# Designed miniproteins, single chains, part 76

Each design is a single chain, and the fold is of that chain. pLDDT is the mean over its residues in the fold that is shown.

## One batch from the design tools (miniprotein)

Design m2799
Fold by ESMFold2-Fast:
Structure m2799 (fold): chain A 60 residues (1-60)
Amino acid sequence: AMEEMKKLIEEADKSLRQGNLEEALEHYRKALELAVKAGADEKTINQLKQRIEFLEKLLK
């Protein structure tokens, strides 16, 4: 769960750097779902929510 979450965040960051905003958003959403289920710290959860909200506002 935690390792899967880290990989998804890494994939999201890579997609973001490549300008693939929609793919980045999907990876961040999946990472958030895993973070919540795994009981990740509040800071990590809030950072993921912030990135998702930013990308959603940018895309829509």
Scores: mean pLDDT 81

Design m2800
Fold by ESMFold2-Fast:
Structure m2800 (fold): chain A 60 residues (1-60)
Amino acid sequence: SLASDEELLEIVKKYDPDGSGELDENTRIAINLLKALNDLVVDGEYDEETKEIFEKYKKK
């Protein structure tokens, strides 16, 4: 694993687009990291699949 579950949870909490309402460069980097770790296309988009991953991590 390239990142621990603790590291991923911290990234999700810090760079939550739904919580902050902002898609800055750091948030897009976090989105792309989560997409890569979950075998999604790394396109910087906060699509439905990416949102489900963020929601899943926030509930752990």
Scores: mean pLDDT 69

Design m2801
Fold by ESMFold2-Fast:
Structure m2801 (fold): chain A 70 residues (1-70)
Amino acid sequence: GEEARRGLENLIAAMRAGKVGRVALAAGLADILEKEPDNEALRELYERVRAGEVSVEEALERLEEILETL
């Protein structure tokens, strides 16, 4: 929905500005997932970020792809 899209756009902008570490990224993704709980791509990315399986830079590229689906 529009609220999830806006949240994701704001998160991506903060990540591009170098202001988001892993903990802040996980918190931001959790907030967006509350608005789009059935978004499997966001959920999988959130789980991988929490597990330390992806870097912030890799997550940014994936989030830009996901943004186009919201």
Scores: mean pLDDT 83

Design m2802
Fold by ESMFold2-Fast:
Order: sequence, then C-alpha cells, then structure tokens
Structure m2802 (fold): chain A 80 residues (1-80)
Amino acid sequence: SKEELQKAFGELVSIAADALRAAPNDKELQEEVAKAITDLVKNPSLEKIKEAARRLAELMEKLGYDDIVEKVREFIEKLE
C-alpha cells in the first residue's frame, strides 16, 4: 500500500541520516544515499527500498559501523 511504502521510505531515510552522521566525510556513502533517494522518489517500491537498504548495509559494514549494519538488517526483515 501507499502507506506502507511511505512508512518504509521514512525509516530508510532515518537510517541513512544515522549513517551520514557516523561517516560525514565518506564520499561513497554520500553518493550512494543521494542515488538511492533519487531513484526512490522517481519510482518508489518496496523492492527498491530493500535494494537501497542492502546497499547501505554493505557500505556501513565496509566502513566498520556494525551497529548501523544490524539496524539496516532488522529494517529489511520487517519488510518481509
């Protein structure tokens, strides 16, 4: 539903904001977040939200922020 999409998008944006605060100078993270938000604004779907979340988890794991990785994984599980 539109309401579920809006809620999921809002939660993803909140997690992305946490990630950007944790790694404020990481250019790859900044570019990936900007790309994900742009794609989701154009064509929102739960599948794209899950894809963006998985990509965010990969980046945060690479950067060593295990707490944010776990938060993203919990978010993805809620959407299943």
Scores: mean pLDDT 85

Design m2803
Fold by ESMFold2-Fast:
Structure m2803 (fold): chain A 77 residues (1-77)
Amino acid sequence: EEVDRLRAELGRAVLEASIYAVELGKKTPDGRKKVEELQKELTELSKKAIDNPELVPEALRKAREITERVKKEVESL
């Protein structure tokens, strides 16, 4: 149950990061490559968390960090 809650939070963080990544892609000339790189990182984090539940808290922390970084980049444009 706790792991399911953390996985749900990870999913939301990944979705949020993806939304900001798409916005970054619209506003920058090379944004498409940045979007693809970010989506790859988020996909790899999600896969590792599915394969090993012990990595879910670490993956969630990294996903949240990515979300904050991308959000700041979008807001700086």
Scores: mean pLDDT 75

Design m2804
Fold by ESMFold2-Fast:
Structure m2804 (fold): chain A 68 residues (1-68)
Amino acid sequence: APLPAASDEEIARFRALAREILGMDDTQIDELIEGLRRLSLPLPDRAELEKIAAAKEAGRAAARELAA
C-alpha cells in the first residue's frame, strides 16, 4: 500500500528538527523531503537526524583531510 502523504504539521515539525540538528536551510530541507518522498521513506525522527548529523560531521572532517 502507498504510504500516506506527510501532513503539513509533520512537514513543519521535520523542518524545525532539520534546521536545529542539521543546520539546513529551507531549500535543503525541501530537497531532502522530496528525496525521501521519491524513495517512499518516512520522515526521520530526532534520533535519526542526530545520527545523520554525527555521520555528516565525521564525513566532512574526513573529506577535508583528503582534500588537504
Scores: mean pLDDT 72

Design m2805
Fold by ESMFold2-Fast:
Structure m2805 (fold): chain A 57 residues (1-57)
Amino acid sequence: SSMQQALLDAERRGQEAMERIKRALENEKQGVASPEDRELVEKLRRSERASDELAAR
């Protein structure tokens, strides 16, 4: 069904996004980050700073 397919697609996209972030962080730590990796990490850091201002521990 289309609903089951949509759920599987959402899970797959979530996993892919998490893997991309993980690789970007690892690449930055190893000093081999691409411009795309650096942009992704900076975007993540900006989101974390915004969340820290709004969120409780």
Scores: mean pLDDT 75

Design m2806
Fold by ESMFold2-Fast:
Structure m2806 (fold): chain A 70 residues (1-70)
Amino acid sequence: SAMEKAEEERIEYYVKYMREFAKTLSLKELQEVLKELEESLAEAKKEGDEEMAKILEAVIEVVKEIIKEK
């Protein structure tokens, strides 16, 4: 559906943005960002914000991948 496509495009946008941003950070800074993102994900899930939870889950995966490559 049009809504599903728009959600996917928003997730891709945030993933691309975070990937470029995360590349500029040190390992310590990446670990701090990961902690903050995981706390934000827990909050989004408590509030029932399914779209924000999906965005945060995708962004957390990107940060975890970059940490593993360092």
Scores: mean pLDDT 84

Design m2807
Fold by ESMFold2-Fast:
Structure m2807 (fold): chain A 90 residues (1-90)
Amino acid sequence: METVERHQKAVEIANEFAKKVEEVLDDPELAQKAKSYLMELAGAVLTAAEHPGAQPRADEIYEKAKKLFPGEGQKIIDEAVEKARELAAE
């Protein structure tokens, strides 16, 4: 609620990187699942920047994403996390 701008940034990150996942994986079900994880991960990373207690949740989502999306999918997840951290730092 109070971080509506950060929520909008998380949505933008998720949409941008989900598009890359759809192009790379050529699997609509995995692409949809990746979009869900990207949304949760971006939101968790942005939240952890303001609330350190949220960092373990961000780490948990990231570990699960790495197991589900190896190779090029993992690189897309890593890039999304970096973008979220840059936006959190302003």
Scores: mean pLDDT 73

Design m2808
Fold by ESMFold2-Fast:
Structure m2808 (fold): chain A 65 residues (1-65)
Amino acid sequence: MVTKEAAMKLEAIAGQILGTIKEFELEGNKLTVVADLSTEEHRAEIEALKAHAEALGIEVEVIEA
């Protein structure tokens, strides 16, 4: 179950790594992210986002751009 506060927090975090994230979609309890995973730095940014979402009870699906 996603709260409005959790959704806003994840959008704020995603907004800080827009160079890495190409698409961001939150539907129900699932976050789908299309990201450039070609560098280790970008992968680390996505892992941090995943950890944050999982802590909020949100499932994360990552698709490589």
Scores: mean pLDDT 77

Design m2809
Fold by ESMFold2-Fast:
Structure m2809 (fold): chain A 99 residues (1-99)
Amino acid sequence: AEELYKKGREYASQGDLEKAIKYFEEAVKKDPKSKVAKEAYRDLGNIYLKKGEFDKAIEYYEKALSLDPNDPVIQRGLALAYRKKGELEKAEEYEKKAS
């Protein structure tokens, strides 16, 4: 899973979001409850956020948060996704949890 995750990050850094998504999805399928899966779900959330697919971003951030409920980086990602959807009350709840 770690090697697939690293390839996903390389493609993401190059702006190849489609290949990044593919490798991150393969990484989570290999070890769905690992630390690598948490990082891959977070990075999938970040990519969908950049693509303007806010519901998909929320879905992946929630999967990441299920593996690490107190991760402030993931909570901030959720807050930003909710804010971009116009769900300001939920955004502020997650920002408060991340603090």
Scores: mean pLDDT 85

Design m2810
Fold by ESMFold2-Fast:
Structure m2810 (fold): chain A 70 residues (1-70)
Amino acid sequence: SLDEENKKNLEEFLKKAIEELRKSEDPVKLGEEVIEILESALPKLSPEVQKKAEEAIEKLRKETEKLAKE
């Protein structure tokens, strides 16, 4: 189904985004930009995909916070 495909694409996107954050010279800025893109897309997603996107946003926030930690 389209929801299964969207969830799969979101999972792959999240993995790539986290890898890019870890390689970035400014992971906080990159993380904030990626999160903003996902948040702006949330209202356009189905409820099941929206839940997965919210989980992805939370994981990105935690990784960004971890990388920003002194």
Scores: mean pLDDT 79

Design m2811
Fold by ESMFold2-Fast:
Structure m2811 (fold): chain A 64 residues (1-64)
Amino acid sequence: KEELIEKGIELAKQGKYKEAAELFIKAGLSPNEVIRKLKEAGFSNGDILKVAYEYMKLLLEEKK
């Protein structure tokens, strides 16, 4: 779980927001936990929003 979060943060730092969001979902993080972890890692509000958008898009696809 922790390794997936760390890898997700690494991917987000590289601008790979969709891949980061996929790892956060796989790690079982809620939207609030994703926001918290990204804030702790020093991400801007803009970068957090980009990851959150990809996270929400993936959740909408899974609710079919």
Scores: mean pLDDT 79

Design m2812
Fold by ESMFold2-Fast:
Structure m2812 (fold): chain A 56 residues (1-56)
Amino acid sequence: SVAEIGRELHRLREELEAQGASEEEIEKAVIDYAKRKLGIEAKNLEELERKIAGLL
């Protein structure tokens, strides 16, 4: 399940990158998605990725 969460967040990032979103826009969108839909809070993408990896 944690691996699936990581894949969903990575896919969201890829979709936003394909749409030409900036790194800042991608970070905000991914963090918001994780907080609202997955219940994971993080200050930035690095912290979010670390939290997800730490749950594996």
Scores: mean pLDDT 75

Design m2813
Fold by ESMFold2-Fast:
Structure m2813 (fold): chain A 67 residues (1-67)
Amino acid sequence: SELELEAAKALAMMAMAVSVKTLRKAGKEEEAKKLEEEGKKRLEEAKTPEEAIEAAKEVLEEADKIL
């Protein structure tokens, strides 16, 4: 349902926000900004809850590689 997709996007946004904040606190401001922009774009394009969760997973993995 649309509600499930929006809920998944909200949860994904929270996970991405934590990753972005962590990168910023580590002094990785440029990488944090780029990751935030790409993550928002991926979530905007997500059509299913599964796609929204996958976008969050990819952002978390990219943040981990940068740290």
Scores: mean pLDDT 82

Design m2814
Fold by ESMFold2-Fast:
Structure m2814 (fold): chain A 118 residues (1-118)
Amino acid sequence: GSLKGKTVIIGDDDPKRAEALKQAFEDAGATVITARSAKELVEKLIENADKIDHVVLDLRLPDGTGLEALEEAIKKNPKLKDIKVTLFGRELTDEEIERALALGVDAVFSEDGRAYQR
């Protein structure tokens, strides 16, 4: 597939959505790593910083935001700044979208149909 040899991290606390995304990326040839909380997302991002190609983030995780997890991981390992990042979320505020783009997120999708690309 188009993602053969690529590593994708999915930060999502919804088990059905996480599994659907995992299956789609694996069908494309990617190796998928999942994280169910902001803390686990930080740990997985740091552990995989040298091999990760793409991060798919839910904005709202049970213990914080995907953006705060990404920012913490980048602070601990600056190599993560250049990784392709897609953010999704429900009822995204303009401030959340602006913060995501400022952090270098490549694409933002809202469940209300709004889409933003860097």
Scores: mean pLDDT 80

Design m2815
Fold by ESMFold2-Fast:
Structure m2815 (fold): chain A 76 residues (1-76)
Amino acid sequence: SMLERGIGLALRGIGVAADVEYGTMSPEEALKLAEEILREARELLERSTGMARVAAQTAVKSAEKAIEAAKSGSGK
């Protein structure tokens, strides 16, 4: 369902942000994955309503935080 997809994307975004902050993923890899998650989350947000839309909004925010974390780590 769209709801399950949104939840999955949100969890993936959180995971990428955590992995880059804890040093288990390179900033370059994290940026690529976070941008892919953000694209999918935005597409889902455009098509979703109700609880699925809430999940998609959470996924967008999670991906944006992951991008921010990755960019903070890539400055060397």
Scores: mean pLDDT 82

Design m2816
Fold by ESMFold2-Fast:
Structure m2816 (fold): chain A 93 residues (1-93)
Amino acid sequence: MEGARRAEEAARRAREAGAEAAAKGAEAAARGARRAAEAGSEEGARAAAAGAEAAAEAAERGPEDGAYDAAGAVAGIGGAVEAGLLAGVPPGE
């Protein structure tokens, strides 16, 4: 439960930092965290939350250019993928 909330909070932080790509990545990670939590995978939810937090940190550290935005988005997607793998989601999600 807490993992999903952490991921949502990270998505808000990334959005407030003005890094739209990082915010989208963090939102994807938040969806992954919710999915993992619903599947009973607290480990997956925590992994997704960590990805969302990494996206927020990237946005806060480098709002000056798209390289940090892209890094944040990739980190968020990574968290969502990890959550999906732990929850047994098929390849392609």
Scores: mean pLDDT 65

Design m2817
Fold by ESMFold2-Fast:
Structure m2817 (fold): chain A 97 residues (1-97)
Amino acid sequence: ADELIEKATEALLQGRFDEAIRYAEEAIKVKETAQAYTILGRAYYLLGDYEKAIEYFEKALKLDPKNKVAWRLLARAYEKLGQTEKAEEYRKKADEI
């Protein structure tokens, strides 16, 4: 699991979003983690698929509600969709952690 998370993170940092998605999905098949879902959310966000990004950030937060990074990214994704009220709500959640 950790090896796949490392590969997914490296692919994400290098702009290889398709590889990041593939490795993160493989990691989730081994063990569902907030880290793997956050990587999927980040990859889809950077690809401009904000609806999928939101879905994966929500899954990450279901596993780890104290994930400040995931709350901030969820807020950014809602902002991109023009849902400013939800974006503000989730930004406040991040600030409470």
Scores: mean pLDDT 86

Design m2818
Fold by ESMFold2-Fast:
Structure m2818 (fold): chain A 82 residues (1-82)
Amino acid sequence: SEAEEIVERYQRRLAELQQRFAEALAAGDLEGAIKALEEMKRLAEEALRELKALEEPDERFIKALEQAIEEAEEAAEKLRKE
C-alpha cells in the first residue's frame, strides 16, 4: 500500500539518523546529537504529511509518527537544557 511505502522509506531514513545520533552522543557532540533529533522530527513530520494526504489514511501509522515527533522534540529540548 502507499502507506506501507511511506513508512518503509521513513524507517530506512530514521535508522540512518538514529545511528548518527548515537555516534554524536558517544563523541560528546551535543550539537550534532541535537541536529540529528531535529532531522528525525522533520523526517517524521514529512512522513505524517504524506500519510495524511492519502485517500485512506492509516490511523495507526499517523499516531506512531505523532508520537515520534513528540519524543524527538522532548529529547532535543532536554539536550539543549543540558
Scores: mean pLDDT 85

Design m2819
Fold by ESMFold2-Fast:
Structure m2819 (fold): chain A 71 residues (1-71)
Amino acid sequence: MLRGESHRVKEGEEPVATATNEETGRPAKIEKIDEVSVSPDGRYRLYRFRATDPENPGDEVDVAVLVEVEP
């Protein structure tokens, strides 16, 4: 069973998504879905990722990372 984690980072830090198989502790395959601005001034961007278990392709979880962009 996959478990995804949402993270918040500053601009300049890597917006990494993580998901692990809870039974094995092994990392899932991570693919970027999209990137959207969530504030009118563009100061916050949401990066969305999909995590998939390569042994069980039906076991997917979406993970979001919020990035604070400096002006």
Scores: mean pLDDT 69

Design m2820
Fold by ESMFold2-Fast:
Structure m2820 (fold): chain A 58 residues (1-58)
Amino acid sequence: SEVVLRLVKKEFGLSDEELEELLAMLKTKSEEEVIKYLMEKFGLSEEEARGVVRALKQ
């Protein structure tokens, strides 16, 4: 859903480039790897990172 993608961008301060990179990573990497990447790069909690992955995989 475009609404979900827009909310995720606004909530976590992601750029269009960062969102596209995350979508590409979700196609090639495991969910755990993407969660770890979000925690390390953006300083998100595990719960927040898992929420982002869940929203993007709808």
Scores: mean pLDDT 75

Design m2821
Fold by ESMFold2-Fast:
Structure m2821 (fold): chain A 85 residues (1-85)
Amino acid sequence: SHMEEKIKELEERVKELQARFDAEAARNLATDPRITPELVANADKYASTLPKPLQVAVRGSLYRLPRELVDELMTAIAELEKLKQ
């Protein structure tokens, strides 16, 4: 169905964007001394209390990721959640 195809396309896009997010976050964690273990622990604790799109925003800010990548992943997750509810 059209809905099943759209869900599949969004799931593939979320997977692609999440892989890029995770790779860039790992690189910045390894190279940026401003990203401390304490900040990671505090951000993870705070993010766990938030809706999934906002968790991406918190972690994106922590890992100093490009706003474009963060916004795209947040939008894709929000659209996917709407279609699955």
Scores: mean pLDDT 87

Design m2822
Fold by ESMFold2-Fast:
Structure m2822 (fold): chain A 98 residues (1-98)
Amino acid sequence: SKKEEAEKLLEEGKKYFEQGKYEEAIEKYKEAMSLYIEIEDYEGLAEVYANLGEVYFKQGDYEKAIEAYELALNLLPEDHPKREEIEKKLEEAKKALE
C-alpha cells in the first residue's frame, strides 16, 4: 500500500541520517512526504517534518530546522505524546540561533 511505501521511505531516510548521509535522508523524507500528503496521513507527515528538522539541525541550518519542527507541531493535536519531544528540539534549534 502507499502507507507501507511511505513508512519504508521514512525508515530508509532515518538510516541515511544515522550514516550522516543528510542529502540522501532529505530525498527519502521528501518522497515519504509526497505519499503521506496523497493519502492524507497527517501524523505520518508530522513525523517526516520532525525528521527533516533533525537533519537540518545537524547541517547547522537552524532556521530550516525551526520551520520543520513548527510544521510538525501544527499537524499534531495539542495532546499528542510526541509533541513534547518536538517542542524540546524546537527550543534547542532556537537557542542555536542565539
Scores: mean pLDDT 90

Design m2823
Fold by ESMFold2-Fast:
Structure m2823 (fold): chain A 102 residues (1-102)
Amino acid sequence: SVVLTESGGGTFKAGSSATLNDTVSGVPEGSYTLSWYKAAPGQTPSDPVEKWEFLTTAYNVDSLSLTLTNLTKSDSAVYYGVVKTSKGETFSGAGVQVTVVE
């Protein structure tokens, strides 16, 4: 089974930067993408990934960092790492919470 390990969440001051990292293991043989998505406040891992905002992707990498710069309250969300395989399978991590305060 695919395992995603996400890190870098927390509480941040407006105007600062946050770096999120996702590390993936257990991907079956073949090509895949590792991507970052932003979920709206109150969305859960049971919500379809197509409702989340796409941010960035990389092809056949074991780790992907997402840096959020000049943070505003609109950046407060749960961020999810997502693996999509060439076979059309989708796996998501548990999510990383980012909270931006004044």
Scores: mean pLDDT 82

Design m2824
Fold by ESMFold2-Fast:
Structure m2824 (fold): chain A 70 residues (1-70)
Amino acid sequence: AAALAAEIVKEVQAGRRFKVSDLYTILSTLPASIFSPQPGESPAASVLRFLRVHGVNAVLTEDGYVQRAS
């Protein structure tokens, strides 16, 4: 639901870190109108693109987490 997507965006903006695999799994439960991976996109790339289109500048860390860029 849109409320879950908005909550995820808010948490990342607040500095919360999500493991890419966990966040990808959560986002994949949402309707395709909210989260739709592009052909050839990695899970990390799909997650980062989702965050970017919602106004969040996020980075992938060396330990496999997505977090807000400083």
Scores: mean pLDDT 80

Design m2825
Fold by ESMFold2-Fast:
Structure m2825 (fold): chain A 67 residues (1-67)
Amino acid sequence: SKKEELKEKILELLSKGPRTVAELAKELNASQSAVSKAVRELEKEGKVVRVPSSDGKRTIVSLASDA
């Protein structure tokens, strides 16, 4: 499914380092809404964590083991 494929690609990109939702969307040629939903599911599964940026305007996503 597109959602499962997107989740796998997000994990692959995050293995290279933390990314914002906007960066993931740009690199995967996906909408920020689709990436946000996939990230929420990965967070619920304990695979990623979300941390607000220092200015509070962006969310940084990283692998749970790298947080």
Scores: mean pLDDT 80

Design m2826
Fold by ESMFold2-Fast:
Structure m2826 (fold): chain A 62 residues (1-62)
Amino acid sequence: NAEQLRQQADELEKKADSYMKEGKYDEAANLYTQAAVLYAQAGDREKAIEMAKKAGTAYKKS
């Protein structure tokens, strides 16, 4: 359901944030992209857009 998708996306966001702190930008970008898809499937458009922006920032740094 939507709540399970949001929980999975939240976990991916946390891992991606950790990778950003470690300078692992490609790994972070991939996880943010996956989180964006899950938030979108959950109907959370704002979080999906936020994750897409974070993925873009990570790609720019890699």
Scores: mean pLDDT 88

Design m2827
Fold by ESMFold2-Fast:
Structure m2827 (fold): chain A 89 residues (1-89)
Amino acid sequence: HMKPVAVVTVTFRGSKEKVEKALNELKKRFPVTKYEIKGDEGVATFELEVESPEETQRRIDELGLAALEIAEKYGLDSVDFSVRYELKE
């Protein structure tokens, strides 16, 4: 059976120091699958198994709100939030 997985990507843009602080705060709040920092951009990726669509959507909403709050707190230039669904065996 293929299992649906939600892949959530958060991209922070701003000064390197602010991006590093923002990404570290996000990692403390949520388990992250991978993260990368390149210059003025930081990317965090989260993989969430979709066993309950309602609970998965709640977790996605929490991630999005936290990312926006953190971006505002550290005065970042932008935050991008994307969700992609994958089917895994």
Scores: mean pLDDT 81

Design m2828
Fold by ESMFold2-Fast:
Structure m2828 (fold): chain A 68 residues (1-68)
Amino acid sequence: MDYEKGLELMTEGSRLHMQGGEKNDEKLLKEAEKKVKEAIELFKKAGTPQSPIAIKRAEALLKLVREA
């Protein structure tokens, strides 16, 4: 459940990042950052074999959001 919830938050963060970038909306970009950070914590909590690659991908997305 935590892993799946992390994927949902990462998907939402990616969507907010795209919308924030297209609209130049800093509030959407900050919300995207929050969702991606929450996803990283859920992946760490899940501790599944898939968690390390999911964390790496979420950290890459977090970097893109912060650079937007």
Scores: mean pLDDT 82

Design m2829
Fold by ESMFold2-Fast:
Structure m2829 (fold): chain A 120 residues (1-120)
Amino acid sequence: SLADLMALELERQREQKIAEGKAKIAEAEKIYPKLVSDYLKKIEELFEKIELSSGDPEEQKKKIEELEKTVNDAEKQLIDLGKKEGPEMLKLMQAAADGLRLIAKSRIEELKRQLEEARA
């Protein structure tokens, strides 16, 4: 009962973070649909590859590292693009980068936990 309530609370927090992230990304997609879409596709492909690497914890760990690097690279590129175009665009690109990182970080943390449990 208490454990079930805590699990529901964690899922609600995850859903809230995902919704917040998606809203910010949607603002950037209106301005740069191809750039944002390409990063989202690459990130989803990496998550799929991590799930398909089930039973190989070392391979999953390497793919998680690649995913974290991809998210960091996407964040930097969006922010740098915003800096080039001016303060209003910088604010939008920072919001999108924060949203992308928020969504990916939550999913990466869950995958890392699953990898640790597989070794316990």
Scores: mean pLDDT 80

Design m2830
Fold by ESMFold2-Fast:
Structure m2830 (fold): chain A 82 residues (1-82)
Amino acid sequence: MVEEYIKKAKEYEKEGKYSLAIQYYFQASAELLKEGKKESEFEPIQLFNKAKELIKQGKYEEAKKLVEEANKLIEEILKKEE
């Protein structure tokens, strides 16, 4: 499930649909938190919330950077032996 959300998020990110990408990355983070990995996943959620605010302000380049940072954190968490 988490990997499916990340896949959808990356597809929307490539299409320049950052609001949709953030929504799916947020869903992936929420599923990881539900699996008991709360401490490590807190940072991605905060980054996505900041990116949403930047998108509302039309700062897409800054929002993209935060989405990419949050996605990298999620990928690192998924690669761990938890």
Scores: mean pLDDT 69

Design m2831
Fold by ESMFold2-Fast:
Structure m2831 (fold): chain A 68 residues (1-68)
Amino acid sequence: NEEGRKSGEAAAKAAAEGNAAAGAVGSHQTMLENPRAREAGRKAVEAAQAGDAEAAAKYSRLASINGG
């Protein structure tokens, strides 16, 4: 199914971006990172790992709103 493939590709990309963001967040923790932004970012990574591209996009937006 195109949906399954697209979901998997988006999830893999979101997971890679989430992992990169998590690494960056580790660096930014020294700057008193907003806890809500961190939590949203974590949920985005978890959703990406689960292959839920929709949830990953929603939490990614939430992290962006709270983090920047």
Scores: mean pLDDT 62

Design m2832
Fold by ESMFold2-Fast:
Structure m2832 (fold): chain A 90 residues (1-90)
Amino acid sequence: AAAEAERERRLEVLQKISDLTKKALDAINAGDEETAIKYIEELVKLAQEHKDDPEIVEQARLSLRHIAEVAERKGLTKVADKAREGAEKI
């Protein structure tokens, strides 16, 4: 019973990571650096709140690295740097 609730909470957090990643990528595609940085910061904070969950931390790191790669290809250096810094902090 408790294990089921914990699994569902983890899935909810992983879904939030996915949603924030999509929002950051959408902002990057639109050239909206401020909005992209906002979602990157929210993703980092979410990962920090779940620091003791290795699955959540690893998924957040992968997402931040992906965001950094996409931002770099678009020439959004500040966004790429913010995402890389975030991945290193979690």
Scores: mean pLDDT 87

Design m2833
Fold by ESMFold2-Fast:
Structure m2833 (fold): chain A 92 residues (1-92)
Amino acid sequence: MEKAREGGLKALEGGLEAVKNSENVESVTLGTAGALSGIGGIIDAELGRERDGGRSAYGGGLSAREAGRLSGNERAIRLGEEGRRLGLEGYK
């Protein structure tokens, strides 16, 4: 299974979810960073760079999870945590 790609997608979704309803600049910044790192994870996975993609998905998932915590968005926290776990498996 393409864990780096799935993790990147979860980080992207979580980052966007955190940004969507947030008035907190820190949450918007971290959510945006999570989404961009998630996209990087997807691109690296498509290019066959599973380890690099997994690392990007892991970082993106962490950023999306923290953005969700700052915005009180449980869905963003969940998606960020999923991206973090899948990213970690992708670069092992």
Scores: mean pLDDT 84

Design m2834
Fold by ESMFold2-Fast:
Structure m2834 (fold): chain A 71 residues (1-71)
Amino acid sequence: SRLEAMRAAAEAAVEKAREAAERGDFETVERIIEELRRAAEYLRSQGTEEAREMARVLEEARREVEEIKEE
């Protein structure tokens, strides 16, 4: 499903951000945060319940990446 694909993409983004942060590559971390923000905004603009749920998944991933950046 689209939601399952979105969860997989979100998990992959978080892992990529974690690896980047471990290497001190905070430019990549910031890029991932921005990509997640833009994707969530796009989904919210669609106005469907499925899109809202997908946006929530990306927002949770973005918050997790922001926490990784602060570590």
Scores: mean pLDDT 85

